# Designs tried in a protein design run: designed miniproteins, single chains, continued (4). Part 65

Each design is a single chain, and the fold is of that chain. pLDDT is the mean over its residues in the fold that is shown.

## One batch from the design tools (miniprotein)

Design m14382
Fold by ESMFold2-Fast:
Structure m14382 (fold): chain A 55 residues (1-55)
Amino acid sequence: SAAEAAARAEAIAALRAEANRVMAAQTDFDAQSRELQALADRAAAELAARLEALR
């Protein structure tokens, strides 16, 4: 079935293209997530230090 073979090939190509887009986007998202996590970690450390000083 040529139609089934073509549909299968198209689906595989689409999945590979999506995987490549996700991999490329991961670098950007990872950098942004790391920046936000660093800010959160700093805020948490400051809060913990203040709470420790109050006990």
Scores: mean pLDDT 81

Design m14383
Fold by ESMFold2-Fast:
Structure m14383 (fold): chain A 95 residues (1-95)
Amino acid sequence: SMEEKVEEILEAFVEADERLRAANAPYDVLMDIGALTLSAAVLLVMTKKGASEEDVKKHIETLIKQVEEFLKTAPADVRPILEELLKRLKEIYEK
């Protein structure tokens, strides 16, 4: 279901945030992943409240694009975590 996809997306962001914190990532990186994780949590609330599948898909696409932009400026040491996050998000979206 769409709700299950959004739950998996939120889980992917939470896992990435935890991995970045464990890696002692720079403050700006932690703030950016934190903001994206919050956006995913808001999307889950909207989905549970009956947001349309079309609107939810658009928000997922926006989150994917935001992670792609984040990767462009990410330090080399944190890049693998963000690349794994992006891959997981795309796999969830394609289901």
Scores: mean pLDDT 89

Design m14384
Fold by ESMFold2-Fast:
Structure m14384 (fold): chain A 70 residues (1-70)
Amino acid sequence: MKKVEEEVKELEKKAEEVAKLSTPKQAAKLRGLVEAARQFVKQGNLEDAKEVIKQTETEIKKIQQQVKAK
């Protein structure tokens, strides 16, 4: 559990850095995904937490690709 919590904290830092480069809508989506991951960890739903972490990482990559394509 502690390791997943650490992954969420690292993800939050990455998401905030990427959010500064994105649109307000994309930033809100990233922050929502990070918050969802934290909530699942607090509830003990590690499977859902890991799934949301993967979704957040995918969204970060999409935003990075869109910024590069500009």
Scores: mean pLDDT 78

Design m14385
Fold by ESMFold2-Fast:
Structure m14385 (fold): chain A 55 residues (1-55)
Amino acid sequence: SAAAQRAAVIAQTAAEADALHDRYLAGELTPAEYSAGLNALAAATAARLAAIDAA
């Protein structure tokens, strides 16, 4: 169902955001790289959700 697909996208986004946060706390990312990563993730999530809503 679309609801299950949306839930999966949201869960994947949360996992990817957590991974970026962990890398930032570990000193693997600069503040600029972390911000860019979050912006890219937000754009990718919006595109994934829009694709589900259009199906």
Scores: mean pLDDT 88

Design m14386
Fold by ESMFold2-Fast:
Structure m14386 (fold): chain A 84 residues (1-84)
Amino acid sequence: PKVRIGVRQRDGTYRYGTVTLPDRVTVAQFVDQVRQVLQPDDFTVALMRRAFRDMGFGLDDVLTAAQVQDMLRQLEKRGLLRVF
């Protein structure tokens, strides 16, 4: 499915774009897609990587569609994303 998301920048503004989510993706592949589509600043990328670590995810962890949706909700709760 396609999801429209906004990623928070250091200055509190958001960059918006559409990300295509496959049925299975690694954490690293998801971060790379966000970087390619939205080009977040290094501060926001560092916060996202910290959030994944805090949630217990490694970069090579394979996520199901349901786990990706949960991950997006957790990042939204942390103020790092907006999901539309």
Scores: mean pLDDT 76

Design m14387
Fold by ESMFold2-Fast:
Order: sequence, then structure tokens, then C-alpha cells
Structure m14387 (fold): chain A 68 residues (1-68)
Amino acid sequence: SMEEQQQIEQAISNVPADQQKSAAEVLIVHAPDSSNPARAYYVAGLLYERAGDKEKAKEAFEKSKELE
């Protein structure tokens, strides 16, 4: 839901700026084994966007969409 997306975005905003890329990398590594891989890739994409890594953000979003 849109409310869930807003909660995810708020949680992401609480990740320190210098840790956003590392947090995204951890999510990507563990995404296949998570309870919701599509959501894990989506969250990683948002973190990569905030870290300024547009290429990795795009790849994560594409993978998230593939799994839906």
C-alpha cells in the first residue's frame, strides 16, 4: 500500500547518509533469502538513490519489478 511505502521511506531516512550504500549492499546480498525479496530489492533501490548510485538503484528497482 502507499502507507507501507511511506513507512519504508521514513525508515530509510533514518539510515545515516554515510551508511546508505552499505545498507543497500547488505539488502541485495540477503534479498533472495528474505521473506519478501521484491520488497528487499525495492528498499535497496531507494537506499542506492539516496547514496547517489543511480545505476545500482535502477538495477535494484528492475529486479524488484521482475519479482512482482
Scores: mean pLDDT 79

Design m14388
Fold by ESMFold2-Fast:
Structure m14388 (fold): chain A 74 residues (1-74)
Amino acid sequence: MKKEEEEVKLKALELVAEAAKGARSEEEAIAGLGKVAGEEVAELARKALETGSEELAEKAIEKVLEVAREELEK
């Protein structure tokens, strides 16, 4: 049950780590995140950093979790 969500979080962390691998600036990390998790996630992350919005940051994280969940399904 809830153990599956722990696995989704671990997969999301792997996706973020892969996106950040080789990136040493926020701009490069955001671009990498867009390639790994999708352009919508990159846009949300960029806006969150630009505005300092915790709500947008949580939306970006939620989108990464959604992508991770779908990838774990197949």
Scores: mean pLDDT 75

Design m14389
Fold by ESMFold2-Fast:
Structure m14389 (fold): chain A 67 residues (1-67)
Amino acid sequence: MKEEAIEYAKKALEYIKQNTPESRRKAEIYVANAVDYYTAATGKDYYPLLQTKSVEEVAKEILKDLE
């Protein structure tokens, strides 16, 4: 679960870097999955954070906490 949270967060950041409409939508999906795996690994609920922070910020926070 921790490894999946890291992998999905990294892929979200790669999709952000591609900067196309399709890649931005994929980044949203990947960060949502990263939050799911992060919650399962740590018991912390980051879903409310997706309402107030960008995909990039949420992905970076997950990576900072896990790596």
Scores: mean pLDDT 78

Design m14390
Fold by ESMFold2-Fast:
Structure m14390 (fold): chain A 58 residues (1-58)
Amino acid sequence: SSLEQQRRQLIEEAKERSNKAVEEADKIEDPDKRLELLNERHLEVQRETERRLAELDA
């Protein structure tokens, strides 16, 4: 597969993970804890995605 196709797939997977995190956070009653979870998951997804994208560019 082309590197562009692999890059697109990684971005798509990241979006799915972000959506799942939002759904999980929506179950949390405490808004502060909800935001903390969302921020943590968002950073985790971003770092993983950027790492994988950099690996493809290597």
Scores: mean pLDDT 82

Design m14391
Fold by ESMFold2-Fast:
Structure m14391 (fold): chain A 60 residues (1-60)
Amino acid sequence: SRLEELTKKIIEIVEKYVKQGKLDEAGEEASKLIQEAKLSDDEIAEVVHKLVEKREEVLK
């Protein structure tokens, strides 16, 4: 789905920049993708939930 594709793209871009030590750029690119997609509040919440879940798995 569109939200799954967007979430995966955000994760890929964030991981790419994080691996390069570019944490600020990772955050900026993620925010830009969310804004350009013009998501509803529910869609933003779903994407955020998926990103948080992925981050908690990595922190283990």
Scores: mean pLDDT 74

Design m14392
Fold by ESMFold2-Fast:
Structure m14392 (fold): chain A 74 residues (1-74)
Amino acid sequence: SMEEAHRLLQRMYEAILNEDYEGLKKLAEELAKTLPPEVAKEILKALIQYAKEQGKYEAAEILEKILKELEKSV
């Protein structure tokens, strides 16, 4: 649901800021399962930009890898 997507998004912001890379990967995979692929891609792009702006380059790399995998699925 959209409610679940919002909770996942909040937890992903926390994982980025806390450098919880294992948590971030799991949350991003769950987000991709929760939302249509096109919507999930837009959210992942926004999170990648946010991570880079916060200087969290490892988080951005994890999200970019998941985005590339999602782009291959459709």
Scores: mean pLDDT 83

Design m14393
Fold by ESMFold2-Fast:
Structure m14393 (fold): chain A 78 residues (1-78)
Amino acid sequence: MEEEIKKYIEKADKLFEEARTKTGGERNQLLVEAIKNYQKAADIYLKEGKKEEARELTIRSVAEALRVIGDWIDREIA
């Protein structure tokens, strides 16, 4: 169970890292896929009754997405 959660988190983290190296639609697609993997991990926690852990993962997925988005917004907006 925790090993399965770890796999989804690791996949999501890798996708976020790849998104930082891409631009345009490819970056956006990688961000969506990363968020989906975090959500899969959170869903497993929810099925186990671990609501707090699931909430923490959901918050982290949003924070990571905002970090990637913020980086290119700062670059585009003077």
Scores: mean pLDDT 78

Design m14394
Fold by ESMFold2-Fast:
Structure m14394 (fold): chain A 84 residues (1-84)
Amino acid sequence: AAAYAAAAFLGAVLAGIGAAAGDAAGAAGGAIGAIGAAIAGARTAAGALGAAAGALLGAVVAAALGGALGARAGLEAARLALEL
């Protein structure tokens, strides 16, 4: 009982750390991408609207990917800890 609770707690902590790290990385990537797209779009007047739309879409995709990547990173960190 106590061992199961401890395992569940450790799993939740590792998953939370992975999700937070992935969310932060995804948000940062999205922001950088949006800035890059905006700068690139500024070079072409016709591209400016497309860059803004692309940046918004990119932010949404980055947020979704960040969550998934965070969970994966948490699992990889746990595996590395077990292998080391």
Scores: mean pLDDT 60

Design m14395
Fold by ESMFold2-Fast:
Formats: structure tokens, sequence, C-alpha cells
Structure m14395 (fold): chain A 64 residues (1-64)
């Protein structure tokens, strides 16, 4: 049912948002600790991908 799909998508979105918050905090820590730029770039790309996936789920949720 659409109601079940909505609950599953909302749960997945919540998990992705938690992951985004975690990665943002991690990137800030890495920058503060002067971590290698390659590592910071890698984590920023992982964040961009999660943000893209979260946006796709938000668009899916709007269609339910």
Amino acid sequence: SMERQKVVVEAALAVYKAGIDFLRELIEKLKKENAPQELIDKKEKELEELERLAKELEEELKRL
C-alpha cells in the first residue's frame, strides 16, 4: 500500500539524514585536525552522494 511505502521511505530518509549529519561533523573534525586533503575530499564526495540520495528520497516521498 502507499501508506507502507511512505513509512519505509520516511525511515530510509531519516537514516540518510543521520548519516549526512555524521559526515558533516566528521569533515569539520578532519579540517580542524589538518587531515590530508585527499581524505577530506573523499569524505566530501561521500557527503555529496548521500545528499543526492536523500534528495531523491524526498522527491519520491512527495509523489506518494
Scores: mean pLDDT 87

Design m14396
Fold by ESMFold2-Fast:
Structure m14396 (fold): chain A 55 residues (1-55)
Amino acid sequence: GEVSEEEIKELAELIKAGKYEEAQEFAKKLYHEKGVSPEAVTEAGGKALELAAAS
């Protein structure tokens, strides 16, 4: 599956809040429960980091 914009924003909010463990668990959930590829999870994480830094 693909990572949604809402899921990327949720990752970004967790990162901005300093909740890195919760962000990691969220990414793991995307991989295991939603069938997102490891590459897509990595790309979504990068986008979330950029979004967090821009805010």
Scores: mean pLDDT 77

Design m14397
Fold by ESMFold2-Fast:
Structure m14397 (fold): chain A 80 residues (1-80)
Amino acid sequence: SMEEERRRKAEEALDLAVEVSNEYEKLIQAGITEPSEEVKRKFEELKKLMEELGIRIEDSDNPYLAAGVAAVAAATLLVL
């Protein structure tokens, strides 16, 4: 069903948002400013999933904060 598909996408988005947030946190702790191509790709996948869920992830100078916002939004969808 469409509801099951939406829930699956929200779960995928939450998992991805947590992963991206954790990777950026590690980079910040290490003093690294440029994420790997893999982390950048995962963040783009996260933005695409959120867009498919009807949620806009605004462009931000801080992808870590953007991923955190996405995690909260995806978690909210899962409790609806």
Scores: mean pLDDT 76

Design m14398
Fold by ESMFold2-Fast:
Structure m14398 (fold): chain A 99 residues (1-99)
Amino acid sequence: GEEAARRAEEAAREAERAAKEGDARKAAEAAVEAAEAAGEAAQAGDVEAARRAAEAAKRAALAALEAAGKAKDRKAAARAAGAAIAAIGAEFQAELAGR
């Protein structure tokens, strides 16, 4: 769980950096990586790590969506939207595990 949470936070930092640099596609790729890591953290049974990973994945997806909007890149926007949906799913799984 903790390693997956660290990967999600690192991917989120990459997404935010790429978004600031105007690289919408790189930001979207990093957001997908963060969401996948958050899903892994949610399945590992460490509720606190899973919550942190889900929050990181949501931040990554928002940064990627903003970058895609500024770039008017529909492919990057679709990929970032998919990452956002996956991140929300991981957050929901983490919340259920905490009950």
Scores: mean pLDDT 86

Design m14399
Fold by ESMFold2-Fast:
Formats: sequence, structure tokens, C-alpha cells
Structure m14399 (fold): chain A 91 residues (1-91)
Amino acid sequence: MLEELKKEYEKKVKEIEEEKKKLLELVEKSEEEMKKKLEEEIKKNPEIPEEEIEKRKQLIEEITESLRRMVESIEKLELENLEKKYKAKLE
């Protein structure tokens, strides 16, 4: 029984890791798309002040970092819930 519970736990951990990987890939794609849109706007309007360009780059970084933190929080909660469930069964 203990070995079966460990195998189930490991399988669930891998599932959580796979979901995290998929979410991080979505975050990376969003970052790339936001940067690409900014580059296109700069090409259309070369009179955009450098200060405004820097501000927009910082905003993209802040949004991306916030999304990564959300993904980490989801992973942590899912792992904590998984651990609680398996500790209850290990009595």
C-alpha cells in the first residue's frame, strides 16, 4: 500500500509539473506577442519618445513577472493540497 501511494503521489506531482510547464509557455508567448506589438508600433511611429518605449518595456516585464508568480502560486497550492491528501491516507 505505501509503495502504491508513493507512485500515485509521484504521478500527480508530474501532472502538476506538466501543467506548470504549459502555463509558463503561454506566459512566454504572451511576452513575445507584447514585445512584437511594441516593435510594430515603433516602426509605425518613430517619433515615440525613448522614455515612453522604456515605460512600455517595463510594463511588459511587470505583467510577465506577475503572470509567472501566479503560475508559481498555483503550483504551490496544488502541491500543498496533494501533500495533505496523501498524508491523510498514510495513517
Scores: mean pLDDT 82

Design m14400
Fold by ESMFold2-Fast:
Structure m14400 (fold): chain A 89 residues (1-89)
Amino acid sequence: MNLEKGKELYKKGRLEEAIEYFEEALKEDPYNIEALELLAEALEEQGRLLDAAATYDYLSYLYKNVYKDEKKAKEYFERALALYEKLAP
């Protein structure tokens, strides 16, 4: 489906198309962690650093508040901060 098709395109380096399929998967399930993780990675690889940072920040929120995984929440929060710092020298 949308997530699986996005993963296939991501493996082929078709980042723009992969992002579209990951976004469609998130319209169906906004809490889909795998789709969010792959979306953030694809956005970062494409150089869409602000969008990637926002996606990592949302992942941090979900891990902290929904999945109760403090370690994953901190990892994604720190990843988002690092990208925000690159955008504001």
Scores: mean pLDDT 85

Design m14401
Fold by ESMFold2-Fast:
Structure m14401 (fold): chain A 76 residues (1-76)
Amino acid sequence: MKEEVAKILKKAAETIKKNPFGRDIALLTLSTLEAVARSEGDEEIAEKLQKARDAVMASKTPEEAAKNLEKIAEEL
């Protein structure tokens, strides 16, 4: 799961950079994955996904949001 989640976070970062709606798409993806992780009892991954969502929400630019997601992916 950690490797798969890291790959998805990197894809979300790429989407933010290439798509004007990429931030909204990334937030939906992260929220869905967080719900799945919680339903499976993987609280560690759920917390990492919540941190990723919060970082995207707090970012002032798409470039900052993408960079923050890439950093969180590297921590996994």
Scores: mean pLDDT 79

Design m14402
Fold by ESMFold2-Fast:
Structure m14402 (fold): chain A 60 residues (1-60)
Amino acid sequence: SRLEKLEKLIRELEESIKETEAAIADPSLSELQKLLLEGVRKSEEYLKEKLKKEIEELKK
């Protein structure tokens, strides 16, 4: 179902966010690479919020 697909996407996205946070914590990264990863993290958080809202709408 669409609900199951969205729940799976949120789980995959949460794992991706953890990986991005771990990557940002790497002290060997350049300043540019850190800025790019911060942008990725913000995009991932935004997408997670949108998917959560879609799940809420489907439960109505």
Scores: mean pLDDT 85

Design m14403
Fold by ESMFold2-Fast:
Structure m14403 (fold): chain A 86 residues (1-86)
Amino acid sequence: MEKLEELIEWVKKLLEQETDPAIKGLLEFILGLLETAKKSKDLESQLKALESIRFLAESHSDDPVMREVARRVDELIEELEKEKEE
């Protein structure tokens, strides 16, 4: 999925630019979950991984980077849910 790959590449770029060790750790964990979603054999497993990322990012919404992660993950979840409904 092109949009998932784009999100992974964007998070990798954020990780290279991030200097806060706490946010860097969160981005590394999020990247791991995104890679798991990419390797998942089914749509339900991908959605579960993305929902976990959304929850984590929303829990740290005081940070603008985490807000943007949550927004992009929400967009991807909506796209995948539309595919599941059809």
Scores: mean pLDDT 79

Design m14404
Fold by ESMFold2-Fast:
Structure m14404 (fold): chain A 66 residues (1-66)
Amino acid sequence: SFEELLKEVKELVDKIIASGDKEKYREATIALFLALSAEVARWLGDDETAERDLQYAVELAKKALE
């Protein structure tokens, strides 16, 4: 669900910030921006774009933690 993906993005971003690895903060910022964009898309009724962008945010944050 959208809520599960949003929660996953927030948890992954929190892990990046908690790591103290400032080089990864750019990816964390982009993931948060994508999540905000996804929330706006959902608000406008574009659920397909919202879920796609949020999934991309999850993958980006996961790669940053590698």
Scores: mean pLDDT 83

Design m14405
Fold by ESMFold2-Fast:
Structure m14405 (fold): chain A 60 residues (1-60)
Amino acid sequence: MRLRITVPPEHLGAVRAVVNHYGGRILREEPDVIEVEVDEKYLPAFRRLAEALGGTVEEL
């Protein structure tokens, strides 16, 4: 599935590391937004990560 993850720019590197850990693909990256393709089973993990980093997750 595709996700848009919005976090403060200082936390984008942490989100990128987690995407790589789960074998996801980065589709687009901006200073505060990353769009990724990941297995749907990891959606709860990404929602918790974004919440912990003061960000949001949108399903595309």
Scores: mean pLDDT 85

Design m14406
Fold by ESMFold2-Fast:
Structure m14406 (fold): chain A 56 residues (1-56)
Amino acid sequence: SEEEIKRLAEKYGVSVSAVKDALEALKRGDPVVERVIRYELGEEFYADLKELLAKL
């Protein structure tokens, strides 16, 4: 999972810690952070995060 997180961070030009924070927020079901991710980083990033969560 660490390698997958690093790849996602590199793909979208964000930090590894940003990807980890986003994954933890999505695990909690935080609707505010979910909306922010979709709006600021886009639906593609959101979809990749959800797919990564399903593999974890």
Scores: mean pLDDT 79

Design m14407
Fold by ESMFold2-Fast:
Structure m14407 (fold): chain A 62 residues (1-62)
Amino acid sequence: MASPLTVVKIANKLLEAGMSNETASQAATAAGHSPDEKTAKEKLLEYGVEEKVAEELAKLVG
């Protein structure tokens, strides 16, 4: 489980990628509540995040 600061960083990166504030917050929270990098990446992909971006952001959770 990531720190609240890591969740905010993920949300900001998703906003920069063109996601709405609502979707970015939901995706970042789901990734941040993931127990590991693999689960975080899977959650980001479920929200429609590009695979390369999802892989990079998932590393912040692990």
Scores: mean pLDDT 80

Design m14408
Fold by ESMFold2-Fast:
Structure m14408 (fold): chain A 56 residues (1-56)
Amino acid sequence: SKAEEMARKGAEAGGAGAAFGGHEAGGVTPDSQARAIRLGEEGDAEGAAKAAAEGA
């Protein structure tokens, strides 16, 4: 359940950051994208979304 809760919150926060901060039309810098991926791997969905948004 905790893993499901984190996955749901991660999808909610990461979805907004990833969908909007996508590297499609000069949205996200390589450094911000790498940081977002790393934070997501660590389970920090909020940090990942923030890093992606800062790069956009």
Scores: mean pLDDT 58

Design m14409
Fold by ESMFold2-Fast:
Structure m14409 (fold): chain A 80 residues (1-80)
Amino acid sequence: SPALELIDKAIEALKNKASDEEFSRLIYELTYAAFYSTDPKEASYLEKVARVVINARLTGDYEKGIEELKKIKEEYEKDL
């Protein structure tokens, strides 16, 4: 699933403390995928992922961000 790949990419970016450019590109990819999704559930999950990434970057709490993203991934996989 392209959406699951984007969620995994978000988790990896936080784990590796990716560059500002990589985070900007990731947030763009997440918001673009959410906007053009034909599945309202998928769109909602991708928007949640983008917000978690943005919040983790604003607060610096990447560990909390990773925990929240893993939970979102588990919830999304149950909704597939």
Scores: mean pLDDT 86

Design m14410
Fold by ESMFold2-Fast:
Structure m14410 (fold): chain A 94 residues (1-94)
Amino acid sequence: MSIETYITEIKDEKVSLKRIYLDIISMLVIPSKNRAKNLAQILNALSLDKLKELISKYGDRLKVKFKALPKDIKDIILSGLNPDKRVLIEQLLS
């Protein structure tokens, strides 16, 4: 499946939060610059309410994995986020 197809499926609410969480974790465990860009697109595709729900259910695990990322990878993700999504992710990482 292409990233564009996956983003459309997320926007159409066809992908479960658990599946999105597992896909995010796989991108954080085996990081790359392309995966960082894709992760920012995935997070941007979530509604604000869905991102809050994701953080509520899986935030502790996401925080640990996100903090372990190399600085350049972390900077790519944060710079790729819409301002509203970036605020939530930065709050998670505090």
Scores: mean pLDDT 85

Design m14411
Fold by ESMFold2-Fast:
Structure m14411 (fold): chain A 61 residues (1-61)
Amino acid sequence: SKQEAARLISAAYIAAVGLELEGHTDAAEKVRKLVDEAMKSEDPEEQIKLAREAIDLAAQA
């Protein structure tokens, strides 16, 4: 759903900010790139997929 996509994109963005504050610059840049790609998509399923990939990447940092 569009609501789920928006929620996950927001969570991924917050995770990227947290990574930057902790000095994980490379991880933060990769997460932001996935968030930007999700925001450019008009397909909620693609947005959800990209946002989940971003969150998973952030969790591994």
Scores: mean pLDDT 83

Design m14413
Fold by ESMFold2-Fast:
Structure m14413 (fold): chain A 63 residues (1-63)
Amino acid sequence: DEGIELANQMLGKDMEAYLEHVKEQVEEAVKEGNKKLAEALLELARRHGVPEEELERIREEVE
């Protein structure tokens, strides 16, 4: 499955950059007062395979 292979390549090689991007987007949404957008961004990251422990770390840093 080419889609799974591409996702694994992106997440495996660029996971750190992706996590940093998610953190910045969530932090911006929280600062704008848009908690629903922040939660939606975290849920999207979870669906993309980000570990739950990393999602909780982002929540703790932006709250």
Scores: mean pLDDT 72

Design m14415
Fold by ESMFold2-Fast:
Structure m14415 (fold): chain A 92 residues (1-92)
Amino acid sequence: MDRAVEFIKRAIDTAIEEGGSVELSVAGDRATLTLKGLSVSSIIALALQAIGLGLDGIDVEVSITGDELTITVGGLSDQQLQEILDYYQSKL
């Protein structure tokens, strides 16, 4: 599950680096990122990384609508969720 946390942090970093926006929502054991203003190449790269995580058995969902990329990762521990929240807050 550390790969899931690292992936979420990478997605946040990509949005910030490209001058886009990132919103984080937590519900139960699931973290959802809504990313806007990313380049097409970054959307493709993040979607391919999510596919790789899913093939390795991580609970990951990806949705693309226009310029908006939504990534949901499930099966996260309280410690992993706190690490994600702390990282997100550090970027605000």
Scores: mean pLDDT 85

Design m14416
Fold by ESMFold2-Fast:
Structure m14416 (fold): chain A 56 residues (1-56)
Amino acid sequence: MMAEIEKEIEEAYESAKRRFGEEVGKAAAEATRAALEGKPSYPEEVRKILREAAEK
């Protein structure tokens, strides 16, 4: 498998999960995967969750 791609997704998930909880971890993983897969966008709600979590 392409370890680099999966590693970045896992690191984003684990980092966000440890700091902000599973909900934010899942959002970070989703956003990272979309970016790495070359998808043009991911839900704005996901982005807002990540930003708000930093302030919580």
Scores: mean pLDDT 68

Design m14417
Fold by ESMFold2-Fast:
Structure m14417 (fold): chain A 88 residues (1-88)
Amino acid sequence: SEEEARRAGEEALRDGRLALRDQREGDELLATGKTLEEILRGIGLRLRAIGLAFQAKLNAEKAKASGDEEGERAGEEGVRLAEEGGAL
């Protein structure tokens, strides 16, 4: 349905944005971190970013399968953001 496709695209976009944020924050913590706690937090953020990136990809595929142009575009943007962060 159009509503289902739109929601999937919106979820993909949200997941992609979170993946980009977490990957960048994780990378910065690993580059600048001086404590074991900071390093472990950076690793955890990078692992979460990978999971979010794959979730964005799955939701983008769902949006595309529904044939809704707006949902498909949102899904594609979500995947692009995850790729920009290097999580994919």
Scores: mean pLDDT 84

Design m14418
Fold by ESMFold2-Fast:
Structure m14418 (fold): chain A 78 residues (1-78)
Amino acid sequence: MIEKISPNKYLDKKTNREFYLLAEEEIGDKKYYLTADGRVFVVDKKNPDKIEELPVRAIPDSLDEPILFSPKEAVERA
């Protein structure tokens, strides 16, 4: 469903929408991506073409609060 089209850009094949990355982080055998809209994606290093979305949000409801710039922080919060 999600397809990587460049290092900092992804395409959601289901909605045909592009989105940009804020940050990347490696945790063990997985690589986590934080998008500008607060979505978190995980990729297995052994199968980088398989991208899965975590059911978590990495940014607060208010712009007055600091956002998470690291996928690791988002995963630890989940």
Scores: mean pLDDT 60

Design m14419
Fold by ESMFold2-Fast:
Structure m14419 (fold): chain A 86 residues (1-86)
Amino acid sequence: MKVIVRLINASPGQILLVMGGAREAELQGGEMSSKVEGNEYIFTVTGASEEGAQSVIESSQGAAAGGGELKIERKGDTVLLTVTGP
């Protein structure tokens, strides 16, 4: 599956948490890429396993618990996560 995490106005700590989850998904056979666009940091994992996708979701939930909001959207084989900083 494909997992995309958009981090908007995120702290360095929130970015590191999500990076950890994305890297776990990569170690499970996914392919990770990242980019920065203005105030957004975007992680994309392509070919993620169900367990890898769950790691990204859990890390995004952890990032949001640090003083932000999390939105989760599913469209077919794509999971879109939006983490907004405080």
Scores: mean pLDDT 83

